# Designed miniproteins, single chains, continued (5): the designs that were tried, part 106

Each design is a single chain, and the fold is of that chain. pLDDT is the mean over its residues in the fold that is shown.

## One batch from the design tools (miniprotein)

Design m19916
Fold by ESMFold2-Fast:
Structure m19916 (fold): chain A 69 residues (1-69)
Amino acid sequence: EVEGDAELARNAARAAARYAEQHPGKKVTLTFSGSKESAEAMKKAIDEVLAESSPQARAEITVEVKVEP
């Protein structure tokens, strides 16, 4: 479900931000896929979490969200 996917993505983004803040210079890649609605909700959730993180953590995190058939 869209809400569940967004929450999972939000939790993953929080974990990635924490890891990046604890390990400066280490890069983290987050990859998600889902329906159009799910992908958009996940992207928004991730963007919200990363907007609240440090600029350093944001620079170390790469996010890819793909729309599946």
Scores: mean pLDDT 78

Design m19917
Fold by ESMFold2-Fast:
Structure m19917 (fold): chain A 94 residues (1-94)
Amino acid sequence: VEERRKKAIEELKKKADEYESLAQGYENTARALSGDPAAAAQAHRKLAEAYENMSKYYRAIGYLSGDKEYLDKANEWKKKAEEHRQRAQAIEAA
């Protein structure tokens, strides 16, 4: 079971890293397009999706590895996802 757990953790880390790269790209896009409300709102929605996925993968890693740091990070990513969802809604309402 340990071999399968290690492989699962490595795959989840790879997925999390992919979403972290996407999130960095969307952060730059949201900042650059702050003068375009529709584009900025879309970028914040994509950011919320990326952070939500990172939260799910980090939570899975934390449970599989027993490492509390991954669970703490999962909670941080979930909070960032909610913040970006609210920001997208605020931009659309303005």
Scores: mean pLDDT 83

Design m19918
Fold by ESMFold2-Fast:
Structure m19918 (fold): chain A 69 residues (1-69)
Amino acid sequence: MPTAEELAKQSIDDLVAYLSSQSKENQISLLNELYTIDPEKAREVFEKLVNSGKLPITFELKDLIDKLY
């Protein structure tokens, strides 16, 4: 399993592709971990996932959204 630090070295497009294959719980967990390492990259990946419909905005995302914005 790649570490959050290894994921942070990936391109935004590769991260979006990887996270799109994950469960919603794993998407939220990995985005929170990525935020602690690279908050700008975490925000860009989050925006691309939402805009592509791969991560629908729900109340479960409130804490993550509050951190990113």
Scores: mean pLDDT 76

Design m19919
Fold by ESMFold2-Fast:
Structure m19919 (fold): chain A 61 residues (1-61)
Amino acid sequence: AERTFTPEEEARLQEILRLSKKVLDAAKDLDEMAENIQKLVEAFREGLEKAREVTEEIIKK
């Protein structure tokens, strides 16, 4: 059943919807930042692995 809202209740509901959309947009931006951080961590891990390999090669000489 549809409930009839007062103009004040309707304005409040519209504000909630507007804020909800802003939160969803912000969450999307955070997901992109998390992905970029993950790529940086992966590149750093690869760099450390290569450094370990070079160090082992030097020690074995």
Scores: mean pLDDT 78

Design m19920
Fold by ESMFold2-Fast:
Structure m19920 (fold): chain A 91 residues (1-91)
Amino acid sequence: ASPSERAAKIAAAAISVIGLEIEIEWGTASEEDARATVELVREAAKAASPEDAELVAKIAERAAKLAEEAGFKESAEEARKIAEEARAKAA
């Protein structure tokens, strides 16, 4: 992916995770919202260079924790897997 594409996807994932956190606090978060956030994190992970891998892993770990706290177990599991895969790319 181009540098601009990587930056845009990472930013979109980070913003989506912040939005999900706010929605969970307000009690308005849905499984669809969690799934959409995980998909943005997945796209960021696919586009990430090795230098971005640690940042993407942290974004994915935050998404996993938020999804788990909200009871969205499938989204939490997918986000954890993305975090592991992103960290592996950093090595």
Scores: mean pLDDT 84

Design m19921
Fold by ESMFold2-Fast:
Structure m19921 (fold): chain A 72 residues (1-72)
Amino acid sequence: SFAERLRERMVEALEKLGFSPETARRAADLYLERGNQLTPEELARAVGLSRKAASRGLKAMREVVEQIAAEL
């Protein structure tokens, strides 16, 4: 339930940044697996994005985690 909501909010945030639904889902899954150890370079390589796009995606996913933590 909680992990599913977190994943859904991450996917939505990434799609708003212009990520395709498939790329957004893969990026969210990788972040949930790796957490704060996931680097922009690892994300870029995994989903076929530039490091700049991957960096923006990581920032957005971290902001989702912070928002959900504040709601608890």
Scores: mean pLDDT 85

Design m19922
Fold by ESMFold2-Fast:
Structure m19922 (fold): chain A 70 residues (1-70)
Amino acid sequence: DSPQQVRDDLVSMIQGVVDMLRSLGVPQDQVDQIRRSLMQHVDDMVRRGMSRIQAFTEFMRRSSDIVDRM
């Protein structure tokens, strides 16, 4: 897959996470912070040329870390 396709898929995953957090009543400030953090990670992973599997694995790890800190 192209870097653009990997990025688009990860951005869709971020949107899903954001929508879920909003539906669960997480405050908007926290949602915005989480979205910004995940977007930065996606851009960094794509810039580093990470494969789809590597980028998705790292995304899941970061998402779990964020949930653990909530």
Scores: mean pLDDT 80

Design m19923
Fold by ESMFold2-Fast:
Structure m19923 (fold): chain A 58 residues (1-58)
Amino acid sequence: LDSVIKSIEDFIKKYGSDIEKLKHALEIVKYLHEEGVLSEEEYELAVKKLEEAIEKAK
């Protein structure tokens, strides 16, 4: 799937135990939001999913 949210879900599924990779993905999501690539809704959903994955990995 080509959606950003699906890519984030697949990333979390593969790397959900790697806190450093999840934090790096969160920084990329912030960058994409600043560049206007992500909508506000996509950004909020992506951040929520990544933050939940980071919390579970602790």
Scores: mean pLDDT 78

Design m19924
Fold by ESMFold2-Fast:
Structure m19924 (fold): chain A 98 residues (1-98)
Amino acid sequence: MKKVEEEIEKYLEKVKRGESVKITGPLPEELTPEEAAILAAEVAISLGYEYGLSLEKIRRIAKEAAERAYRSARTSAEANQIALEVVAKALREEALNR
């Protein structure tokens, strides 16, 4: 997980600098748990930034997506799906937090 946390912080630095956040995750046919976690985190960061979430919320979502993907994702499609679910839930919670 240390390598995953380092990649999350690198991606968040791009967001802080106002750089365009792109989905650039690793694209091997089969992912290691670390690769799946990094891809899920990158997707979550990209979407969180696109939807205007705060940097703290983006960091939380990225870590949540990474942890879920590390445990259960074995392909890029699975990692991407986990990231989408985490972001969708966070956006729903934001809208329902009234």
Scores: mean pLDDT 74

Design m19925
Fold by ESMFold2-Fast:
Structure m19925 (fold): chain A 61 residues (1-61)
Amino acid sequence: SMNEEEGRRVAEEALRRARESGEKNLDAQLARVVTERGVSEEVGLLAAKIARERVAAEKAA
């Protein structure tokens, strides 16, 4: 869906910023990207879920 695609883009940008800046607080980077892009609450929550699932999957692999 459109919200899923936008949520994925927000999650990917937040993860990229966290890695590039050395910032370990993913939630802070997610909040910044959500605010900058003016995305809906639904998209922001979906982005947070996607980002956390991706981090969990990397730790499990």
Scores: mean pLDDT 80

Design m19927
Fold by ESMFold2-Fast:
Structure m19927 (fold): chain A 75 residues (1-75)
Amino acid sequence: EEIRKLMNKVGLAFQNNDLEKAKKYMDEIIEKIKTEKERKLALSGFEVMLNYARQKGDEEKEKLFEEAIKKIKEK
């Protein structure tokens, strides 16, 4: 539930083009993952956002989501 709320904050930060704030919320999500269910939720959310960034050609957002996905998989 906390992961879902932070995911919404990430989306809102990107809508406002606040990449620093979005990255902060993404890092908080990664740090708060304790269960397999939370890990899958975070991965699914970031993969959806990554696909959207790729469709828009937003290379900066694409790199942020790829980095976040990598950190989750390594955790």
Scores: mean pLDDT 82

Design m19928
Fold by ESMFold2-Fast:
Structure m19928 (fold): chain A 80 residues (1-80)
Amino acid sequence: DELLEGEILAGVAALQAAVVLTILDTNELSEEELKEFKEQARRARELAERARELGAEEEAEAAERLAEEALKKVEEKLKE
């Protein structure tokens, strides 16, 4: 069931992005840690995009928004 797979992927993506956002908001991070979380946020976005392709559009949209927010925040922190 592709829709179920999409829903699971969207859930994983949303959770991953939410964890990254929480860490970015509550901690002072090194440049190496920020680069690691940037890659985690990118992977979350990729999972959300795949979930949308599998038909989990609503869940994927929510996950994509969280992943993009995480990417924006980590990029802002990398600029100091």
Scores: mean pLDDT 84

Design m19929
Fold by ESMFold2-Fast:
Structure m19929 (fold): chain A 71 residues (1-71)
Amino acid sequence: SAAWEEVRALAREIARRVVSQNDLSEVDLDAVRAVIARHLQERFADRIDPEVARREIPVVVREAFDEVLAA
């Protein structure tokens, strides 16, 4: 549970940084989200089941960007 709270917090922090520092009309947002998801999967490999991480972390990253872009 704590690991997933940290994944969500970090995904949101990274999403805020990407959105604040980039013109999104010039960014391949799908590619950026994929890179972030891979980074988080690697960082949490010892704390989260790798199969669960591969499935769920991309969803968390997408949701983080949706939240940041809606704000």
Scores: mean pLDDT 84

Design m19930
Fold by ESMFold2-Fast:
Structure m19930 (fold): chain A 62 residues (1-62)
Amino acid sequence: LTPEERAVLRIAGEAVRAWDENPDLTDEELRKLVEEIAKKLGASPETADRAFELVRAARAAM
């Protein structure tokens, strides 16, 4: 895995965990959470957007 791929997976994993703890989280709230996690990790807005789409896809598949 590249450093970027690891960052995407880490951000998505933390967001999915937060969603599991609060199933009522909206897509807007998840997007804000993803952006906040990405900033803490020094990840780019592009990486944050990729992580958010991964989280959305996971939720849609459930």
Scores: mean pLDDT 79

Design m19931
Fold by ESMFold2-Fast:
Formats: sequence, C-alpha cells, structure tokens
Structure m19931 (fold): chain A 61 residues (1-61)
Amino acid sequence: SAAAERAAAYAARGEAAARAGDYLTASHHFLKAIALDGSREDWRAAATRAGRLAREQLGLD
C-alpha cells in the first residue's frame, strides 16, 4: 500500500540519519514511520533510542 511504502521510506531515512549521527532527524523520521505503521516494534525501539541519543547530544535530560 502507499502508506506502507511511505512508512518504509521514512524508516530508511531514519536509519541513514542515525548512521550519520543525526539522531534528532533520525527520531523524527522513525516517528513518522510508526505513525503510518504502528505494528513495527523495531521502528518504535529505533525512535526511542534516537530520541534519547538526540537529547544526550543536546545536553537535555
């Protein structure tokens, strides 16, 4: 479906951003992916991890 294709595209961008160390961008992309497909626990975990790493990089708790 178009929604599944869009979700996968967001997840792929999230993974690329995370590999580049851009955890804020990664978090946003994974959150978009799970908004389109909430069944993917791996994307939910990735969003949580990226969000935590982004807060650490920005000095936020």
Scores: mean pLDDT 87

Design m19932
Fold by ESMFold2-Fast:
Structure m19932 (fold): chain A 66 residues (1-66)
Amino acid sequence: MSSEELKKKGEEYLKKTEEALAAGDEEEARKHILKLGGVIGELREQGDEETAAELAARLTAIVQEA
């Protein structure tokens, strides 16, 4: 999977996490957070530290505001 494909998946999981948290669905939010963590890890393994850091920072902001 390319870095661009991983970024797209990461953005989808961020959106789903935010929607689940807004709905009070902690179980669905946790599921999407886990999947996003996998995407971030794979981006780092491919050397795309910038995109990985961006996704991680956005996830942290969403979770801290929930």
Scores: mean pLDDT 81

Design m19933
Fold by ESMFold2-Fast:
Structure m19933 (fold): chain A 73 residues (1-73)
Amino acid sequence: SEERRRRLEREVLEALAAMVIAIIRNFARQHQLSPEAQAQLQALIQRAAAARTPDEILAVLREFDALIEKVEA
């Protein structure tokens, strides 16, 4: 049913957001980060938690990737 499909899609989105947040937190624990970088990661965690679509999660991942490049430069 359409209702069951919408519930499953929401559960998948929530699980994906949780996994992305875990990846970001793990990165933060493994690196000595400036206060600015820490604030940027925290903002990404909040955006992932608030995501309502897969595209919003992909946007968080793109910004996280850009931040990794800056931290490892």
Scores: mean pLDDT 86

Design m19934
Fold by ESMFold2-Fast:
Structure m19934 (fold): chain A 75 residues (1-75)
Amino acid sequence: MTPEELRRRIMELVAEFSRLVDELEKVATPEQRARIEELRDRVGQAVSRVGEDPQGALAEIERILAEVKRILEEA
């Protein structure tokens, strides 16, 4: 995977995260909203590390997406 392909993939996953969060905001409880804010912070941290550890950043964002999907299933 080229650095350009990896950046594009990370951008796609960040966009998917935003889409899932927007969907969840329609039904989320206050407790679920707090969890979403924690996940937003984690996405920001992962993105900040893309230059140093792009594969680790990708894996972290994939884990965060799995957590958002789990919250959505609880809603």
Scores: mean pLDDT 79

Design m19935
Fold by ESMFold2-Fast:
Parts: C-alpha cells; sequence; structure tokens
Structure m19935 (fold): chain A 80 residues (1-80)
C-alpha cells in the first residue's frame, strides 16, 4: 500500500505532467506518468497502476483532453 510520502510524490509528478500536457509536451508528460506508475507498482497499489495505465493509453491514442481530465480527477482523489 502507498505510504503518505509515496502518495505526495505521485501527486507532484501528476501535477507536473498536467503542466507539460497543457504546453503540448506529451512525451515529457508520459515519462512523469510512467515514473508515478513505477512508484504505484512498487507499492502494490493495483488500482492506481490501472488508473495510470488508462491515462497512458489515452495519451497513446492522442486523447490529450481526456487524459488531462483523468489526471485532474486522480489528483483530487489522491488529495481527499
Amino acid sequence: MLTEEEREKIIELLEKALELLKQGKVEEAKKLIEEAKKIAEKAGDEDLVNQLDYILELLKQGKVEEAIKAIEDLIKLLKS
């Protein structure tokens, strides 16, 4: 399960990824999301891994606006 420190790190990575996506820097944003996924995998949080995989698939399909919304929703969930 995620520690509080791991959760905070994932939130930071996702917030930075949002800024990059809004700038059109999709490949840089993907790298940050992949880093967040590695933290979630190491922690054994399968639900979070699946949510991050879904976001990565949206980006692969060019669905940048849908990916932004999914990341924003995930950040809100992680902060609650």
Scores: mean pLDDT 88

Design m19936
Fold by ESMFold2-Fast:
Structure m19936 (fold): chain A 98 residues (1-98)
Amino acid sequence: MEEEKEKEREREERIRELEREFKRTWVAMLLGIYKIAKAPEEVLRVLEEAYETGDLEGAAERLRELGDDEGARILRLVAENARPIAEALLERMEETKK
């Protein structure tokens, strides 16, 4: 029981780490695209804050208020899919272990 809980904790921590990196990667990519597109500084600031805090839902709400419904939708999709994708990536990594 105790050993089982420890393994569950380690697996959960790995999933959380992958989830955090997935969110950061997508926000960084979106921020890069927005900089190339010459988006308003207010929009860029929201994305920079999302990258630092990991609060994608709060960032999506702010983008929506700024009239960027598409950016808000993307951030919400990333947040919603981060956990399932992290779990799938960990499973694939366990199957392809060297």
Scores: mean pLDDT 81

Design m19937
Fold by ESMFold2-Fast:
Structure m19937 (fold): chain A 78 residues (1-78)
Amino acid sequence: MEVRARVEVRREGDKYVATVEVEVDGRRTVGRGEGEDAAEALENALVDAVLRDPSITAEQAREAYRLAREQLAEQGLL
């Protein structure tokens, strides 16, 4: 089973907006979320992605979150 995640976070005024692209076995789902920091925006974007594709399992969502958080940490946003 292959899980990939790509996250883009931008600052819009006093909030952060995240777009997360989750790919599970070649199937892509895009979630969007916003929050007071990059981590909250990412969490809300992942919830949106799971709501759009309920076939994403809890384990796959957890792996996508881990990968996305690593990307944010590398960008200095965590």
Scores: mean pLDDT 84

Design m19938
Fold by ESMFold2-Fast:
Parts: structure tokens; sequence; C-alpha cells
Structure m19938 (fold): chain A 59 residues (1-59)
């Protein structure tokens, strides 16, 4: 699995466990990795879902 997708999956697992701080950190890393890969569509996808996670975390 690509590192960006792995980080994104770690974020989803943290969300399911209610660890919102870990989820935000993992999603941020996934976005950074997608930017490095030049994958604009994945950046948008991860950012949208990270935003939902931040809203649930009260950020």
Amino acid sequence: MEEAEKAYQEGLEALEKGDYRAAVRAFSRAIDLAIEAGDTEKVQEFARLAGEAMRKAGL
C-alpha cells in the first residue's frame, strides 16, 4: 500500500477508536505524502475527509 494511503487508513482507524488527535495527525501526513506524489485528486479527497474528522474532534 502506498505510504499516503497507509497514513490515511491509520487516520480512519484512529477515528473509529475515538482518538481524534491521532486521526488528525495521520490525515495531515497522508495529505503531505499525496502532495509530494503530485496527486491532486488524493490531496482533495484526504483533505475533505480530514476536515470531517476535525469537525468531529471539535477543531
Scores: mean pLDDT 77

Design m19939
Fold by ESMFold2-Fast:
Structure m19939 (fold): chain A 81 residues (1-81)
Amino acid sequence: MEELKKKLEEEKKRVLKEEKEIIDKLPKEEYEKLLKELKEAKKLYEEKLKEAKTEEQKLIAESMLEVLDELIKYLEEKIAK
């Protein structure tokens, strides 16, 4: 379990860095579309978290929600500027 938590944290940091770099390269017109898609993905993972039966499933869904929340915040900050 603890090894899975460590791997999920390392993957989260990697994915966030890579996805933020991709966002920075996108034209601003695509930000609104991507934001909508990320918010829809967040809703799906919130449902997956509610349906999770094992600790591993909960950890994975929670990690994905944290990534989605950070990316949504990053895009909203980019749109506001």
Scores: mean pLDDT 82

Design m19940
Fold by ESMFold2-Fast:
Structure m19940 (fold): chain A 75 residues (1-75)
Amino acid sequence: MKAFEAFQLGDYDKLIEIFEEELKKDPNNARAYLAMGIAYKKKGDKEKAVEYFQKALELDPSNERAKKLLEEIKK
């Protein structure tokens, strides 16, 4: 997967671009919001990471990974 490859290489800007394109096709893609949150967290942008994790949880409240990541970043 292109997104997984970008994540593995540490190319978080490309990962964000990939998921922005996915969100244009499906604006309710909770997984894309989660991945963008992780990318922003890795870039040190905690504010954007929180925003994207919250959006992922709004779309999928049962997502345990998103809940855990949101709790970790708010510390």
Scores: mean pLDDT 77

Design m19941
Fold by ESMFold2-Fast:
Parts: structure tokens; sequence; C-alpha cells
Structure m19941 (fold): chain A 100 residues (1-100)
């Protein structure tokens, strides 16, 4: 189902972000979040109206997250950017639980 594809994508994203957090690869984490948002936009096209709303909320959350992380990284505040990434990982974990 489309819901199962969304959950699988979020789980793959979570694994990628946890690896990038350990490596302190903030730029790679931002790219992963952008790619996930784009893939969610594609899955949204095949989703029911109810699932489309949930996908939109997830996309909005991911876009807000990488925008904030990118701004802190551009300002040289790497430690704050890493904290933002940790917060984003926890949000994705909760989104997965809500969809299951």
Amino acid sequence: SIEEKVISLLRETLESLEKKLKEKDIEGAIETLKETANQLEELKKEASPELQKKIDEIIGSLKNSYKIIEEYLKKGKKEIALKGLEYTIEEIKERIKELE
C-alpha cells in the first residue's frame, strides 16, 4: 500500500540520518531530508485524501527541519545544527509510530 511505502521510506530516512549524525555529516543529512520530502511528494500523488493530508504534514515538518538546520550550519553553529538533526530524528520516529 502507499501507507506501507511511506513508512518504509521514513524508516530508510531514519537509518540514513542516524548514520549521518554519528559521522557529523550535517550537509549529507540535509540532502537526505530534501530527497525524502521529494519522494513523499511523489507518493502523495497516489495516496487517498486522508493520507495526502498526513503526508503534507510530514513534508512540511521535514522542510522546516532542514531549513533550520541549514541556517545554523551556514552561520557556523555546527553544534546547534547537530541538535536540530537529533530533534528531527526523534520527530521522524514519532511519525512512523503514528502511521503504524
Scores: mean pLDDT 89

Design m19943
Fold by ESMFold2-Fast:
Structure m19943 (fold): chain A 88 residues (1-88)
Amino acid sequence: LGRIARAAGLSVATVQSFFESAKLSLGGKDPINGKPFSPELQELYQTLVETKELIEERGEEALSPETIERAAEAIRALRAWALERARA
């Protein structure tokens, strides 16, 4: 997760929490409104799940720069969404 954390400009702990949340959120419901997550959010979570599977199979060092940047972008988008939801 260190390479993805570096690309995202976030801590390893923060990146790890997004990967853990992604697996739990696929097919889940938003706890605030009880509705399924939007298709856009589900695609972001799916990107992280697929990236995690690649890391578990081959290790993070085997990931292409493109795969790392895609995961970093997904994390940045999910973080932006979470911050927007936390706003008044």
Scores: mean pLDDT 75

Design m19944
Fold by ESMFold2-Fast:
Structure m19944 (fold): chain A 103 residues (1-103)
Amino acid sequence: SSQKRREAEELLAQGSLLFGEKKYEEAIQLFEEAAKLAEEAGDKRLLAKAYLNLGEVYFEQKKYEEAIKYYKRALELAKEVGDENLIRRAEENLKKAEEELKK
């Protein structure tokens, strides 16, 4: 599981770089693989980070319903692990996505 955790962290970093470059489909692929590895490793914090990143990419694509689904999953996991920073980020991003759906 330590190998899978390291690989998930590397994929999150690579996906974030691609996201910054607006390569959204490639970023999604890396974040999905990171989520899979985090889940297989049993690392709920890494899984929450991967779901948060997936939500952020879908939000930038204006796919707000998909963003909301991932933000809710990230929030649930963040609450389970008690990570206050992840909870705040997921709650703030969820509110932003819900407000965009009302426009």
Scores: mean pLDDT 91

Design m19945
Fold by ESMFold2-Fast:
Structure m19945 (fold): chain A 67 residues (1-67)
Amino acid sequence: SMELLRRGIEAAREGRYEEALELFKRAIEEDPSLAPAVLAALRRLYFETGDPRLLELREEVEAFARE
């Protein structure tokens, strides 16, 4: 769901990383083709903020998407 992806990105921007992870997992479960978009969005947020927790979140999402 694009809505879950949007909500996940918003949660990540606000530093709500646990909520963001759950939203991204749900988005990918509904539509696995969204995984590259999630990973790209998290990389962009990292470049904008410099918050290393976004890299950790990206790694967790990537591991989930590989299953």
Scores: mean pLDDT 83

Design m19946
Fold by ESMFold2-Fast:
Structure m19946 (fold): chain A 73 residues (1-73)
Amino acid sequence: LSAAEREAEGRAAAEAGLENVKRALESEDEQKAILLLVAAEVWAATAGNLGNEEGARRVREAVEEALKKLEER
């Protein structure tokens, strides 16, 4: 991967992570919501590994906030 390709993939990984967090918060199925948050954490790790530390942080913060909301159910 070139530096530009790595940057693009890192951004896409962060976006995928945030999308999964949003889907988890919209889900009425608790098990499905948890699986979507697990997928979001995998995307955060991928973004971080590709050098997108800020994207990884945003996704992890969103997962933490979502888990807190699910615990209130």
Scores: mean pLDDT 83

Design m19947
Fold by ESMFold2-Fast:
Structure m19947 (fold): chain A 67 residues (1-67)
Amino acid sequence: GSLEEAREAAKQAGGITDEGAKALADVVYRASRGEPATPEEMDRAYRLAGVTPEQFARAVGAAVRAL
């Protein structure tokens, strides 16, 4: 998987904004490379996503699986 695949998967699964999908994909990609996500980074991605917690959880799962 790639950063671009993670971004697209997050957007499709969660119905989130392009900006939210990019922020989320960046966070999960860095985590996959050994840079743990901070609560502040996840909170920012959630705010940019503009969706319910359930939709955001689906976006996170999809992004992780795409990597």
Scores: mean pLDDT 81

Design m19948
Fold by ESMFold2-Fast:
Formats: structure tokens, C-alpha cells, sequence
Structure m19948 (fold): chain A 61 residues (1-61)
């Protein structure tokens, strides 16, 4: 849902600001096609949105 997507995006931004090391680790997991495919309950659209947000936030710092 859009509400779920918005929540994940918000949490991803907060993670990148408060714990950039954890954010980098999460990004690595989401950018690995095999690990991303193994994630249950996460849609491809949701995974891509979180990936983009984490890449953007981590590139600023």
C-alpha cells in the first residue's frame, strides 16, 4: 500500500541519518539480487524505493 511505502521510505531516511553503517549494510543486502529475492513480504517496488532512498541519503554523507 502507499501508506506502507511511505513508512518504509521514512524509516530508511531516518536510518541513514542516525545509523549510516546499518543503512549501508541494508543497502548491500537489497542490492544483492539473490538476497533481495529471498526477502519475504517485501515487494520489488518497495525494495527499489528503499534502495533509491538509501543511495541518495548515503551519497550526501
Amino acid sequence: SMEELERWVRDAREMARTDPELARRVLELLEDPEQAAALKGVSPELAEAVREVLREELARE
Scores: mean pLDDT 74

Design m19949
Fold by ESMFold2-Fast:
Structure m19949 (fold): chain A 88 residues (1-88)
Amino acid sequence: AVALEDALLERAAAEVRARAAGKSEEERRRLLAEALVRAAEALAAALPADSPLAQALRVVAEALRRVLAGELSVAEAYAAAEAAVAAL
């Protein structure tokens, strides 16, 4: 589990660094959010469907997707992510 999490986070970080080079702060934030959604979805898919961690990761991914769609503020998404982690 930890090795898979570390590998996915390292991949997401490397992708963000590569794609963020030369981009504006707003573009970097969008790339980071997109990478975090992909990492959270990949981690959730690797875990049993009834795992509390998998459920929390899906909540985080959905909140970030809503931020990217302009449906949710960053502060609202952060609050949802904190609540999901606290419920673990």
Scores: mean pLDDT 72

Design m19950
Fold by ESMFold2-Fast:
Structure m19950 (fold): chain A 80 residues (1-80)
Amino acid sequence: GPSLEEVLKQIALILEAIGLIEEAKRLMATGNPEVQRLAREAIELAEKAIKLAREGKLEEAEAALAKARAALAEARALLG
């Protein structure tokens, strides 16, 4: 089975993804269409990361989370 280190990393990635989805949902409330587009992209990427993490594909999950973080950073920049 997976190592304890791999299990802890899987849990950490899933928790980070949940946090990004919650932030993205708050940004959806801004009414700015470009912010909403980036927030939707971040939700899709974070949901993909949860699926990949559950499958033990930790590197792919991390890559998806990095893209989700980038989308949210762009969304925040548009708000000032």
Scores: mean pLDDT 91

Design m19951
Fold by ESMFold2-Fast:
Structure m19951 (fold): chain A 95 residues (1-95)
Amino acid sequence: DKKFEAEILVALGRMEVGIANILKSQKKYEEAAESYERAIKLYEEAIKLYPSSEFYALLAEAKENLAEALEKLGKFEKAEEYRKKAEEYKKKAKE
């Protein structure tokens, strides 16, 4: 069941976001960024299996959190790219 597989990937992605948020609170921005990137990949795979507005919203939020971590690392150009992609997925989440 593709929906069930997508829900498992989303659960793993939420766990990665939780880990990244803890790392960010510890100012471990490189490790936080890596964990957000893993969450993004999991959410993108889930959306390929089963597109849903909730999954697009989660992907948008993870991209915004990654952008914030990248800004802390001085990677402003890459952060702006992720913020723009997050806005695209926020629009998809409202459809």
Scores: mean pLDDT 90

Design m19952
Fold by ESMFold2-Fast:
Structure m19952 (fold): chain A 64 residues (1-64)
Amino acid sequence: SLEEQLKKRRELAREIVDSLENALIDFIAEVTGVSREELRAAWEAGDSATIDRYVREAIKKLLE
């Protein structure tokens, strides 16, 4: 049914988003040395300012 297809699409989209979030957190942690637990806590709290700061620091380190 259409509802079952939509449910499966939402589940797949959630898995893709979760995988991308984990990949981003792993990337920031590896480049900056910040703990994955600290990054995950900031992400789950919706602390976009802290995430933005660490993303910028990771990019800066890659360009140096």
Scores: mean pLDDT 81

